# Ledger of designs, part 76: designed miniproteins, single chains

Each design is a single chain, and the fold is of that chain. pLDDT is the mean over its residues in the fold that is shown.

## One batch from the design tools (miniprotein)

Design m2630
Fold by ESMFold2-Fast:
Structure m2630 (fold): chain A 100 residues (1-100)
Amino acid sequence: SMDELLEELRRLVRELVALVNNRAPPEEFLKVVDRFLEVVKEIAERASELSEEQKRELLELIDRADAAMALGVTQFPEIRPYAEEVAKELRELVEKIEKT
């Protein structure tokens, strides 16, 4: 369900922030980022099902994930090319969601 996908995004954002704050290995951080992107892609395919409140929350969660990713790059510069590709995909997904 859409509520379950949003609940998963909330958990993933909390996990990303915790991993960054604890300077966890980049491999662990990237696994959470990959799952976050997968869930956002699934929501974007069903963006017509989102209420306006759910859209606002989704965009706020994406912004928070992007901020955590930027901090992760500061800690582990070697992940930058991956982070830039994920940021690009998230921007394209945001555009798709906003146009729905």
Scores: mean pLDDT 88

Design m2631
Fold by ESMFold2-Fast:
Structure m2631 (fold): chain A 65 residues (1-65)
Amino acid sequence: MEKEEFEKKKKEIEELVRQYNELSERGIVTQAERDKAREIIDQLYELASEDPEFMSFTHELLEEF
């Protein structure tokens, strides 16, 4: 993977983790919030599965991942 593409995907992972943490702090009470949290986790899994370094990075940012 090109270094520029690698850094771009890391930023995408950081943004998804930020969105998940924001929802988690709100308690994920409503069905819409639960659906959004699940969607974010699915997107994180797709990105993190592209490279073992992305999986490790995601795990560092989101311990429960």
Scores: mean pLDDT 77

Design m2632
Fold by ESMFold2-Fast:
Structure m2632 (fold): chain A 66 residues (1-66)
Amino acid sequence: EVTEELKDRIGMALAVHDTDNDGVIRPGEVERIARTLGLEGLGEEYVGKPISDELIDEIARRARVV
């Protein structure tokens, strides 16, 4: 189940690892986010995407599988 709590945690992790504050995922940020959340399969497909509710939902779906 994708919960509001899980989405909030993912959004917070994305914000924390957005080190250049451009609101866009970079390759190094993806790796750090994956480590923070303990996720597998969080890869290059998210690079260059803006941090949004839709991105958070997509990541939450992967967290649910893992």
Scores: mean pLDDT 67

Design m2633
Fold by ESMFold2-Fast:
Structure m2633 (fold): chain A 85 residues (1-85)
Amino acid sequence: SSLVQQVQQKRDQYIEEMKKIVNDDSLTKDEKIKKINEIYKEFSDLVDQALSQTTNLSDQSKLVQLYLDFGDFYRNAVNEISKKS
């Protein structure tokens, strides 16, 4: 559906933003974590809103999978920030 495609596009945009934040040497670790957490909350809210508008089980399943996949990228971003000195 167009809604699932829009959420997928936003996921891809947020992942690219997280990658930029992880590699931004002008930011402290605390600033990076704060920004990554804000992006995670924004995407979580977007998925919740999309799920509330979706009655099709197939599309609901796709939205949940996008959310879980995004969670993996979030955890990887936090881990990479923790490794950088």
Scores: mean pLDDT 86

Design m2634
Fold by ESMFold2-Fast:
Structure m2634 (fold): chain A 57 residues (1-57)
Amino acid sequence: SAEEAAKIGGEAFEKLSGIDPKELPAEVAAASMGHYGQLYEGESWEDAAKAAYEIYG
């Protein structure tokens, strides 16, 4: 779910500085994109995370 994706994205956000993005699941990367909420035309975290997950994962 978007909530789960946002949770793991939050944890991975700190690790992302030391870990190659490819090593992270697509869900984690999508959650991070959703967190910033600037890439897609959506206003809710859930919509942004879902859109990123669909395209990325």
Scores: mean pLDDT 49

Design m2635
Fold by ESMFold2-Fast:
Structure m2635 (fold): chain A 94 residues (1-94)
Amino acid sequence: SEFEKLLEEIKKKIEELEKLLKEAERYVQAGDYEKAREVLEKMEELIKELSELLKKAAELAQTYGEDYVKELEKLERRALGIYVRGQEIKDKVE
């Protein structure tokens, strides 16, 4: 379905962001705050794209069954986790 394709796209962007988050964390551990900031800037662009996809999914969720709503809620929780950890890194490098 179109909604299943949208959830898969959201999941792929979350996985990309989780990889970038780990990269930023490695740069912070190495003391390379310049490289950590570059990764955070790239993450900000992807978070904007993810936010638009999540908004579209939320609008469509009301027309789909509870199983799809639960899957979206899991993806929203993962996205929130990325945002919180990204802000923690930003606080360390700014």
Scores: mean pLDDT 86

Design m2636
Fold by ESMFold2-Fast:
Structure m2636 (fold): chain A 84 residues (1-84)
Amino acid sequence: MVVVYATSPAAVEAARRLAKALGGTVGEALPEGLRGRSPHEVVVETDNPEATAQKLQALGATLVDLRQVGDTSYLTVRVPESLL
């Protein structure tokens, strides 16, 4: 399942829109170590990083960072202003 985390209050609407587009949910708390991001970035938690990255790029998001922890991947993406 896909979970989208807002990195700032300014990204909350973008996180909601991306979660809906990806068929996922919005996360309540950003995992430790993923803070300090730009206000126009969200973090996407997924077990399928390649398919999720492809969908995000199709939506106009730019992949900034990829972190893998066990079987879970965290994609930091910059959202287009149209989703903010």
Scores: mean pLDDT 74

Design m2637
Fold by ESMFold2-Fast:
Structure m2637 (fold): chain A 89 residues (1-89)
Amino acid sequence: SSSVEVAREVARELEEGLKRLIEELLEVYEALKKGDYSKARELAKKRGVSEEEVFLAAEAVKEAREEAPDASFGELLSLVLRRLSELKK
């Protein structure tokens, strides 16, 4: 085994973690559209952030996915970060 192989495995696990977070935020957005704030509250509590921050993140992820439906998770993350930077102004 090499340190490079271990680093590649860690990078793959991080990518899968980011993919899961994006999927969780999309589920939060769909719930919010239906007036269900429970998922946003639970995610906020779990991650130690405000419900407003979870809402903004969920909206940014949804807008990024609608802008680029065929984007990779890495490309989608870049779009989300750009959108959040614009909202912070």
Scores: mean pLDDT 75

Design m2638
Fold by ESMFold2-Fast:
Structure m2638 (fold): chain A 94 residues (1-94)
Amino acid sequence: MEDTPEARERAKAVAAAAVIARAAETDPALAEELEKKAKELEELYEKDPEKAEKEIIRYLLEKARELGVSEEQLERAAELFRAGRTAEAVALLA
């Protein structure tokens, strides 16, 4: 698959989103924050899709770090997600 910097950042964002979604299942305050942020990003996407994509990636990566996930863990999980090894990626992030 593609090994561009943009593809790598998107894969890391997918890994980050998985961590955030799991954390939100037991944290109602985080779930509410994510809902509000999603609405902001949807509005931005209609106005400036490129800026919205960069903001989504940045937000997800920052939130995952706040939840205690390291950059190295996100990179490893992203590689597993790109290889279709979703269960192993999720286990790594747990």
Scores: mean pLDDT 76

Design m2639
Fold by ESMFold2-Fast:
Structure m2639 (fold): chain A 97 residues (1-97)
Amino acid sequence: SMEEEEYKILEEALERVTDILEKVIEELKSSDPEAAERLKKMRDNLESQLKQLIDEKTPFHVAQMIFSSQLRDIARELRELGLEDAAEEIEEIRKEI
């Protein structure tokens, strides 16, 4: 269906975001374990919430707005940690959805 094709855009964005976060989380484990744990929770929440939105057949526009808002929050957290390159990558993904 049209909705299934549209959800793929968010699912592909999730995969890209997860890859970025996994690298950052691994780097932070030794230097800032509290920040690493916060980013893990943000990643897990992003994955679980997108799955719930898709399972509940949430209109694409609403799912997109929620997902985009979560990416903004992740980018902000990364920027506060001084991880500008990672934050910019998340913001570029956010612009593409």
Scores: mean pLDDT 88

Design m2640
Fold by ESMFold2-Fast:
Structure m2640 (fold): chain A 98 residues (1-98)
Amino acid sequence: RPPVTGEQGAALLRPNPELLALLQKTMQSDAEEYTLGSILNAISKYAIDEGLFDPEDPSIVDVSDSELGKILGVDEFDTRDIQALADRILKNSTVIEE
């Protein structure tokens, strides 16, 4: 499967209800559709707001005790591995067909 970066980031995604609620709360928005880039930005903002970055390596986000970790099914993620994070987002979202 090709990585979901670049041009696929322009496609609209509908997050599952749990991820959607977290995105709406984090972004202070009632939008139901997001681009992959918007979801990545929302996850980054959530990690900042909740203080989830590892103090020794700020590229590592520890979500093991967070709502986001439960939604994505991971204990941590590396912000340098955008492809792995994008794959987790797509697994928890539906691509809107045009």
Scores: mean pLDDT 75

Design m2641
Fold by ESMFold2-Fast:
Structure m2641 (fold): chain A 100 residues (1-100)
Amino acid sequence: IEEAIELLKEQLEKLKNEKEVDIAELLREISRELTRMALRHRDDPEVQALLIALGVDMKTLADLYEKGEISEEEARELAIESLELAIKQLEEIRKRKEEE
């Protein structure tokens, strides 16, 4: 779970700092990394499900941006909000596991 949290923090920094990169390509790259991390957590269905859902959200935002349904700014802000929420959820899961 620590590896998943670190990955999400890394992707969050990329979204905040890489403003010159095509947002759709960046979101698809993040989705690919999330899918790879989900495969490493197949023994933890709660963490795996969260990573899979987040990856789908990133792809959906990329598709909406490419269709012109949302702006680059909206796609970036929604992706940041989703990653920040997912980080909080993973940190709560980690705390719960440390208490078991």
Scores: mean pLDDT 79

Design m2642
Fold by ESMFold2-Fast:
Structure m2642 (fold): chain A 65 residues (1-65)
Amino acid sequence: SAEEIKKRLLEEGIDEAVAEAVVDALKEAKSLEDLYNGVKEALENGGTEEQQKAGKIVIEVLEEE
């Protein structure tokens, strides 16, 4: 869920603004599978270390649910 993803991101030390952006993206996704694939594609295209860490946490939470 969006709440679980936000909680996990904050517990792992991700910035609140980044965590909120992830939750907003989750709300706009058509499905959890769509979000999962989008996050994987974003990680493959690169980004900051914080963005990569946030993306990995999102994938981990989605795989646990």
Scores: mean pLDDT 72

Design m2643
Fold by ESMFold2-Fast:
Structure m2643 (fold): chain A 75 residues (1-75)
Amino acid sequence: ALPKLAISASLAPGNQEFLQLLADAGLITKDVDASYVPGIVEFQRAQGLAPDGVADEATIAAVRELIANAGIYFP
């Protein structure tokens, strides 16, 4: 289960990098808010990582590979 406010996921450096990578790929805006945390959790679960909504180095590496391999266009 996700903690309510135990982690400021939207302020975590890894989460900001995760959002920046998705924004650079044209998938989201550069807005930093907590509404994307469930998406990070599902991504982490799909990658076999701890689904805590905080993007660590493994989560960042996985999203970089996903963007590169999915044929996503950069803005």
Scores: mean pLDDT 62

Design m2644
Fold by ESMFold2-Fast:
Structure m2644 (fold): chain A 91 residues (1-91)
Amino acid sequence: ELEELIERIRRFLTEVVEMSEEQTEAIIKKMLETLDVEEMEEDLRLAEEAYERLEKIKTEEEEIEFFRELAKEPPSLLTSALLVHYIDKLA
């Protein structure tokens, strides 16, 4: 169900990624405007995988490999938002 998927995305962004509610709602709105349900489900899966890999990074070499893998293909909407949020926190 779409409502359940939206709630899963909201929980991921607010509880796991720690985005603000305002940013989270803006991203969800953009996803609803640009993606169908299948695309949103896939985007969430890709973003969750990217975040799980990021959390497991213990060395500088692993960090470089993570970003190299992400650079091979254009990131999905949700993965892009995740990366921008992470870069902003580092600045």
Scores: mean pLDDT 78

Design m2645
Fold by ESMFold2-Fast:
Formats: C-alpha cells, sequence, structure tokens
Structure m2645 (fold): chain A 61 residues (1-61)
C-alpha cells in the first residue's frame, strides 16, 4: 500500500543520490547516503541495512 510505495521511492532516491556522489568522487557524501539507506531499511530488512552500514564505513575510511 502507500507505506510500501513511499519506502520504495525514498530508497530509490537515496540510491540515486549515492550514485551521483560516487560518480563525482565524493566518497564522504556517498557514505552519508549509505548511512541514510541503512537507517531507512533497519526495521524492514536488517540484513540489507547491515550491508549498507558496512559500505558506508568502507567509503568513509
Amino acid sequence: KQEQIDYDVELALLEMQAAIALRNGDTEAAAEWYRKMAELTKDVDPELAEQYRAEAERLAA
């Protein structure tokens, strides 16, 4: 329903912003977008959230 549509759209927008940051070589901004993706997914898909957190840590290092 509406909640699922809002979730899918928000996640897609965050993924797009992370991709733009990576394309521009801005790994710090990309890490921030991955952290937001992890926060968004933590209660819906904990395994995916953990993957996003790991990627954010990798990009910020």
Scores: mean pLDDT 81

Design m2646
Fold by ESMFold2-Fast:
Structure m2646 (fold): chain A 90 residues (1-90)
Amino acid sequence: SPLLLEAIKLLIKAGLSLIDAGALNEGIAFVLRAIGLELELELGADEEKLAKELIKLAEEVVKVAEKYGNEEAVELAKKAIELAEEALKS
C-alpha cells in the first residue's frame, strides 16, 4: 500500500528528528523498527497486520516525542497513524 509506505517514511523521519533533538537511543530504535516494517512490506507481508503494528509503533513514538517535547516527531507520528488507519479502511 502506498499509504503504509508513506506512514513508514514518516516514522523514519520522526525517529531521525528524535536523534537530532538528543534522544539518540530511542530515535535509533524507532528508525530501525520502521525500516523493519518497510522490509516486511516489500516482502509481501499481510498489510492489515503490518498497519496494526505500524500504528502500535507510531503510538510509542508519540509518547516518547511528547516526553522530550519534540513537536515535529509528534506531528509526523500522528500523521503516520492517520495514514495507517486509512489503509485499514480501504
Scores: mean pLDDT 89

Design m2647
Fold by ESMFold2-Fast:
Formats: sequence, C-alpha cells, structure tokens
Structure m2647 (fold): chain A 106 residues (1-106)
Amino acid sequence: DDEKAEEFLRWMLEKAGVELTDEILETFRALRDVARAIRNGDIEKALEYAKKLPEDLREAVLKGIKENNPRLGLTEAGLILDERLGIVSPEDIERRKKMIEEEKAK
C-alpha cells in the first residue's frame, strides 16, 4: 500500500501542476509513518516520525496525537511532546520523569 500511496501523491501533484520535490516526498512519507504508528498504537514511534515534518505541520500533528491519547502524559514521548508545546516548566519536567518511572515499574 505504501507504493500505491506514493503513486497517488505523484498523480495528484502532476494534476495540480505542482513539482514533486524531495521535501514534499519526505513530508508525505513522514506523515504516512506517523499515521501508521498511531494506527498500531505506537505513540513513541509516531512522535519520532513527526520530528521529520516541517514546523507548522509538526506542531499540529503532535497536538492531534496528544488530544487523542490521554495516557501519553505517562510516557517519555508524552513528556517530550509537552516540552515541545511549551506547556511544562522545568519543575514539572522533573515531577513527570518520576511519574513515568513509577508507571514503567508497574
């Protein structure tokens, strides 16, 4: 299905008269990888793939991941996301690191 998705992207860009650049292709592949990881419940992998996105898309995608995954705050990936979104203080970071370690011990 990855080959079909990429073929469809190439077809759409051709019809729209938009040049397929390496940047567009890498962005598409990163979005696909994020969507696949989310579908598989691998939120940490989804956040890693999201790092490859352009800034505006990255923030929107990370916010969407957070809103749909309430337990994300109990993971290291969720802490990285909250830090990137600017919603945690240094004191909150230390507190959440302890909560994550306690959750892992269960």
Scores: mean pLDDT 72

Design m2648
Fold by ESMFold2-Fast:
Formats: C-alpha cells, structure tokens, sequence
Structure m2648 (fold): chain A 85 residues (1-85)
C-alpha cells in the first residue's frame, strides 16, 4: 500500500518512513478504521508532503478524526507522565 503511494507521489524514503510511523500511530489510536480509511490517510499525507491540498471532504474528515485521536492519545500519555511525580 504505502510503497504504491510513495511511487505514485514521488515520496523519498524518509517521507515514506514518516508516513508509516504516523499511520501505525493512527491505527493504534483508532482500531475501527478500515484499510480503505488508512489508504486515504496515506494519500492525504503524501499530497500534504508535496504542498498540495486535500480536496475530498470525506478524506478531510478522516484527517480530523485521526488528529483528534492522536491528540487524545498524547494527552493520556502526558497525564500518565505528570502522575509519576
């Protein structure tokens, strides 16, 4: 999946690795996402890496959901660290 997207959008190995890490984090935070959802997020990340806008409103909503889930996860981790006083 990501190899096909990297080839299509001309991504570097570093950009591909960064997107893979982000997708793994999103999949862990939102296990209800389908393979199609993860593919759409990977393509959105590739477009953004090229300075292009994500124009599909469904994909924009998936990006918002992914960011919200990642923020909630980060807040949970921060709270656990704060509790380790």
Amino acid sequence: MLDEIAERYGLSELQKAEIQVALDAVAAALPSLTEEDLRALAEAAALTSRGEMVTDPRVQELVRRALAALRARADEVAARIAALR
Scores: mean pLDDT 77

Design m2649
Fold by ESMFold2-Fast:
Structure m2649 (fold): chain A 99 residues (1-99)
Amino acid sequence: KEIEELKEEFKKLSLEGAKEAQEKVKKGMDLKEAEELRKKSLLENAEFYEKLVELGEKEKIKLVIELLSEIDPEKAKELLEKALKEGLLSEEEVEELLK
């Protein structure tokens, strides 16, 4: 239940940040300013990722990587490599997530 709450918070934070940046661009905000706000949301998401790694929640880590792939593919790849190195994900699971 606590892990489900953490998952919902992370998903909400990631999606809200991306949507907020898009809405501000539509209303005439500079692309650079919108991207800085998006980057700030990604930094907040890093805290949830560390908690999920500490809990060893394999399925939640996969979800984090999927969500982050839509926002920051480079950061998603870093997390994917870290999960593989720490044995949280198998090579087969990494290959599936890269598709």
Scores: mean pLDDT 63

Design m2650
Fold by ESMFold2-Fast:
Structure m2650 (fold): chain A 75 residues (1-75)
Amino acid sequence: VREALIEAARELAKMARERGFTDSAKVLEQAAKDLEAGGDPAEAATRIVFAARRSGDDELYEEAVKRLAEIANAA
């Protein structure tokens, strides 16, 4: 679950950066780094969703929710 969540955060960060949502990309990149350092997965998942929502981009938010649901269902 941790590895899948790190991958999702990195992919979402790349998407955010490509679409110009730099602040959201930074939060998503930090969430991935915190997870790599042994941070709490539930806290990271919450930050990922809120970073995507805060971007104001519906596509980024929808992708974040979808990826997190897939990770939860696979665990």
Scores: mean pLDDT 80

Design m2651
Fold by ESMFold2-Fast:
Structure m2651 (fold): chain A 88 residues (1-88)
Amino acid sequence: KVEEVEKLLVELLSDENMTSEELAEELKKRGISEDLVNEALALWFDRVIDIVVNGKIEELSEKEQKAFLNWAKMNGREDLLEKVKKAL
């Protein structure tokens, strides 16, 4: 359930042209609740940040790397973008 939403978020966010508005519309179209999206994001972020902070970004798939970068950009998380660039 939550893991399926996490996979969907990674797939959608791996498209560098995906905007926050397009993401919201796609999730709404699929009937995914905001609470479930927030839960999936929290679990995904916790997993990914541990890998990124330890400088092991190469352990993430290319899709997960792109998804994380796009999410950080969309949310103005320059601190996370810098950590990823340093880990590459």
Scores: mean pLDDT 74

Design m2652
Fold by ESMFold2-Fast:
Structure m2652 (fold): chain A 91 residues (1-91)
Amino acid sequence: IDEIQQLQQQLANTSDPAKRQQLQQQIQQLIRQQVLQATAEALRRIGDAIQEVIAAKSKAKKEQEEALKKLDEVAKENVEALKKLEEQLAK
C-alpha cells in the first residue's frame, strides 16, 4: 500500500505524459501483485470454510447453517476486496 500510495502521489504531481504512462504501469503491476496475494489468501480461507461445511455434514442443522454462513461471508469479503483492486487497476 505505501509503495502504491507513493506512486499515486508522484502520478498526481507529474504532467509529463510519458512519465505518467510509466507510473500508471508500475501502479497497475503492484495492484496485480496485491490481487494475486489477496486471491491466494481468499482461496486458503474458502478452503478452510469448505472444510468446516464438510465437517458439519453429519452434525446438527444449526452447525451446518453456521458453517455455510461463514463460507458466504468469506466469499463476499474476498469478492468485494478483489473488485476494489480491479477498479484501481482499470483506472
Scores: mean pLDDT 74

Design m2653
Fold by ESMFold2-Fast:
Structure m2653 (fold): chain A 102 residues (1-102)
Amino acid sequence: DVEELLRRLDELIERAREIAERAREKGNELVADFAERLLETLERLKEQIREAAAAGDQSRLEQLREVIEQIEEQLDFLERNVDLSNEEFAEALREEAKKLSK
C-alpha cells in the first residue's frame, strides 16, 4: 500500500517541521537539530519508496516501512521533550540511553 506509506510520510514530515519550529521558539537547539535531520531522512525515504514501488520491490517496501516506524518513535520522543532546555534535553537523552543499556 504505497499511497498509504506516502501519506504517512507526508504527515511525519509535517510533524518534524512543527517540532523543529517549536523547539527553536523554545531555544531547544538540540531537539531542533534532531528534528531537522529526521525531516531530511523522511524526504529521502519518500524518494526511496517511490523507487521501490516503481521497481515492484516488496521486500524493500517492507524494510522502508520499518524505518518509518522507527522515525515515528523518534519524533514522539522529541515531541515529548520539545519544551525542555538544551541541558534538560541532554539529560533526558542520557537517561533514555541508560534504560536501553539495561
Scores: mean pLDDT 82

Design m2654
Fold by ESMFold2-Fast:
Structure m2654 (fold): chain A 89 residues (1-89)
Amino acid sequence: STEELLEKLRGKRVSVEDAKKALIEEAGLSEEEADAFLSYIDRNGDGYIRLPEFLWGVSTYYLFAKEPLSAEKYLRAIEVLIEKLLEAE
C-alpha cells in the first residue's frame, strides 16, 4: 500500500553523489540536467536526500524549472530516486 511504502522510506537518505550517478546512468540525464534537478531536491545543501526533500523538490522542479526535463525523463528520474531511497541504509 502507499502507506506501507511511505513508512519504508521514512528515515532513509541517499547521498547527492549517488543520486547524481543514478540519474545519469539509469535515468539517462546529462550531468547538467542531473545537477539542475538535484538543486531543487537538496534544499539544505547537506549532500543528502531524504523523503521530505525528495517530495518537495520534485514538485517544485515541475512547477518552477525554467528548462525542465521532458515528461519521460522527469518520470524516470523520480522512479530512479525512489528506488535509491528504498535501497538506502
Scores: mean pLDDT 79

Design m2655
Fold by ESMFold2-Fast:
Structure m2655 (fold): chain A 82 residues (1-82)
Amino acid sequence: MEEEEKKKIFEESLERIRKRIDAARARHPAAYARLQELSAALAQKALNNQRIDPRDLELEVTLTFLLMKETEKNRAHIEELL
């Protein structure tokens, strides 16, 4: 039961995240594309054991947070009207 309960919580969390990502992509496609490019570049540098600029990490985190926050608020407003 414990493993099934943990999987259920994880699946519910992933569903919420997926919905937020989908809304963010729809609302800010250019910003979302830029975030994906930045994340891919940072992942590539990590795989090649290259130094990652802290400013690039700050930008990635900031863009992620802003997109998720804006999308969540916008979606909540739309859902409240339904």
Scores: mean pLDDT 67

Design m2656
Fold by ESMFold2-Fast:
Structure m2656 (fold): chain A 75 residues (1-75)
Amino acid sequence: MEPVEATLPSGEKKTFSSVEEALKALIEVLDEKIKDVRKLTAAKLRLIGIVLDNEDKPLKEQIEALVEEAKRIVA
């Protein structure tokens, strides 16, 4: 298993060894950027949906899908 480097919506580059690590890091970014509890909850559920939709794909594709969705949510 090779760690995957990705650029978070914050502009920070991080390396992830699992989808769970990437999801946790992205949830932290959402917690910082989204102050509305309803919108924050919906955003977290959307990221979980992306994890489930991509569970059969390689780690790099799973992490890229999560990062792109998080960027879209915070734009």
Scores: mean pLDDT 81

Design m2657
Fold by ESMFold2-Fast:
Structure m2657 (fold): chain A 95 residues (1-95)
Amino acid sequence: MTVVDKPLLSAEERRELAERLAKAIEEIAPGKVTAEVTEVGEDVVEVKVYDKDGNLLMTTYLGTPEAQEVARRTLEEYESLSEEEKEKLKKEAAE
């Protein structure tokens, strides 16, 4: 059966997803980047990634069902990794 519009998560649920994503980013590159969760209006939650000097490297917007689904899948994949696989990602992020 087709056509259920994927529901957009509530602002609170998107904040929780953004906080989990921020934590994962910082765990991959410890001491090299800081991830910040900010609210930009009532319906948009942003994850901003900064380098050690405070320069903005990237911004991810959780304002669409598609963006939230990508973030959720990325987190599920990361959280399912073993400690060895997570360490490998940290080494790759350091290059």
Scores: mean pLDDT 70

Design m2658
Fold by ESMFold2-Fast:
Structure m2658 (fold): chain A 80 residues (1-80)
Amino acid sequence: PVEEVEKIVRQIEELAKQAIEAIKAGDFDTAEQLMQQIAQKVGELLRTIEEHKVPEDVAREALARVGAALDEVLRAWNEA
């Protein structure tokens, strides 16, 4: 289950990077679609952590990485 958490976190980080690029390009329609995909992946991550009883340290690190990625997306959006 740790490998699944890492996979989902990497997917969220990649989607966040794409969303930031779309925002900077002024492609807000694509950015909105990517943000919706991020929200779905965050939900999947939270369910995976709960269902698989992921160790607290692993879950904390995963959520910190997701939080950092989301913070970057929100900053880019607010500056647009």
Scores: mean pLDDT 85

Design m2659
Fold by ESMFold2-Fast:
Structure m2659 (fold): chain A 65 residues (1-65)
Amino acid sequence: SPEEALNRAIEAADKLGLTPEERSALVALVRRKAGLPVTPQDEALWASLPPERRKRLEALADEIL
């Protein structure tokens, strides 16, 4: 379920010691991949991250889903 995927994203972020910004980006990415709506704030946050960090978070989101 989307709720379980979001909980797994939060747990993974906390376990890996992600920054609050990275944690929020991961949660937003998992929401998007689960078919939930994204906000302009989610898009701006994602665009602010370095490309290598975005790639790592995308791989992590795919592992969670």
Scores: mean pLDDT 82

Design m2660
Fold by ESMFold2-Fast:
Structure m2660 (fold): chain A 99 residues (1-99)
Amino acid sequence: MEELYEEARELLEEAEELIEEGRLKEALELVIRALQLALKLLDLGKYEEARELAERAEELLERIEEVMKREGNKDLEVDILLGVAQLQLAVLKVLLKKK
């Protein structure tokens, strides 16, 4: 379970590279996976690690929104995945505020 934080960090680093390549769908899938790992870390009482992952994920989601606005995204799947990631981040942030 100690590997969860490192795995989530690596997923977010790969997502950042995919965003730079314009591969937004793949980037969002990695952000969603990292947020799921952050929720597991929160359940394990690793609040600082979960918070760091939430903050980094928020930064990446903001960058994805900027790219979508600038380049024009007409892929419905990317819009759906962004919504899912934003919802997972919102849940994680609410849970972190209670600790």
Scores: mean pLDDT 83

Design m2661
Fold by ESMFold2-Fast:
Formats: C-alpha cells, sequence, structure tokens
Structure m2661 (fold): chain A 62 residues (1-62)
C-alpha cells in the first residue's frame, strides 16, 4: 500500500541519517507524517517524499 511504501522510506532514512539514540522517536514521528500524507492524499512522488524525510531527519538530528 501507499502507507507501507512511505513508512519503509521513512525507516530507511532514519537508519541512514539519524543517530541511533533518535531512531525510536524519529521513526514514531515520521510514521505519523506518513499516515497524515496518506490521509491528506499528498500527491508527492516517492523520490520527493524521501528527500523531504532526509531534510526533516537532518533538521531534527542537529
Amino acid sequence: SRLEELKKIAEEVVKEYAPERLHEPLLKFLTEEAELAVKNNLKMSLEEWRESMIKLVKALSS
């Protein structure tokens, strides 16, 4: 499903870009973002979604 695709990308981004200590809270937060994106029918490509998740994780990890 679309939600599963968005959640998988969010998990991959957290594991690659976030420090381990922030993995659990960021996974929870980005999962909620994925659910909101699906609920609001966000017309974003998977590539655009990945880039937005990278920016968000970097901002929250600094």
Scores: mean pLDDT 85

Design m2662
Fold by ESMFold2-Fast:
Structure m2662 (fold): chain A 63 residues (1-63)
Amino acid sequence: AAAMDEATRISQLLKEAILDRNEEAMKELGLTPEQVDRIRAGLAQAAATGEGAPAPSFKAPPP
């Protein structure tokens, strides 16, 4: 019933749609659905905390 949250809802839907398209590309790269699910969960968690998750000890991908 709140229209003010419309922008937030749209952002969430857009992220999911983009991620869905990327899922096909990740599948072509040989990633398993379990790995895709983990990435999806991590992205959702980062969005909830306001983005900018700390860099893991593993290291970020090259620029």
Scores: mean pLDDT 61

Design m2663
Fold by ESMFold2-Fast:
Structure m2663 (fold): chain A 114 residues (1-114)
Amino acid sequence: MEEVLEELKKLREELLKKAKELGLDPNTPLEDVMSKISPELKKPLLEIEMELGVLALRLAVRKVLGEEPTEEDVERLTELMQRVLELSKQIKTPEDVLALLSLADELLRLSKEL
């Protein structure tokens, strides 16, 4: 996980720089850009968002119950990070930059719960 986490941090910095160069608001909500992202990225990004939401809810429930994250939770987060890294190679539009930046921020925030 550490290597993938460092690669995702680097990707986030590059996406943030690209967003600034394009005059984009890096805090634009994902839902505001989803209709405008590249068609080939739309389904994979929505699938990652859904799986990330489920994992985030699971970790939140564990925290309320005083339970520790499991090895499966770590593996799932690592897989989602790897999928975002692969999709970053397919960026074509400014909205693609914002969508991937939003997912990278969410993944990095969730990694702090592990």
Scores: mean pLDDT 83

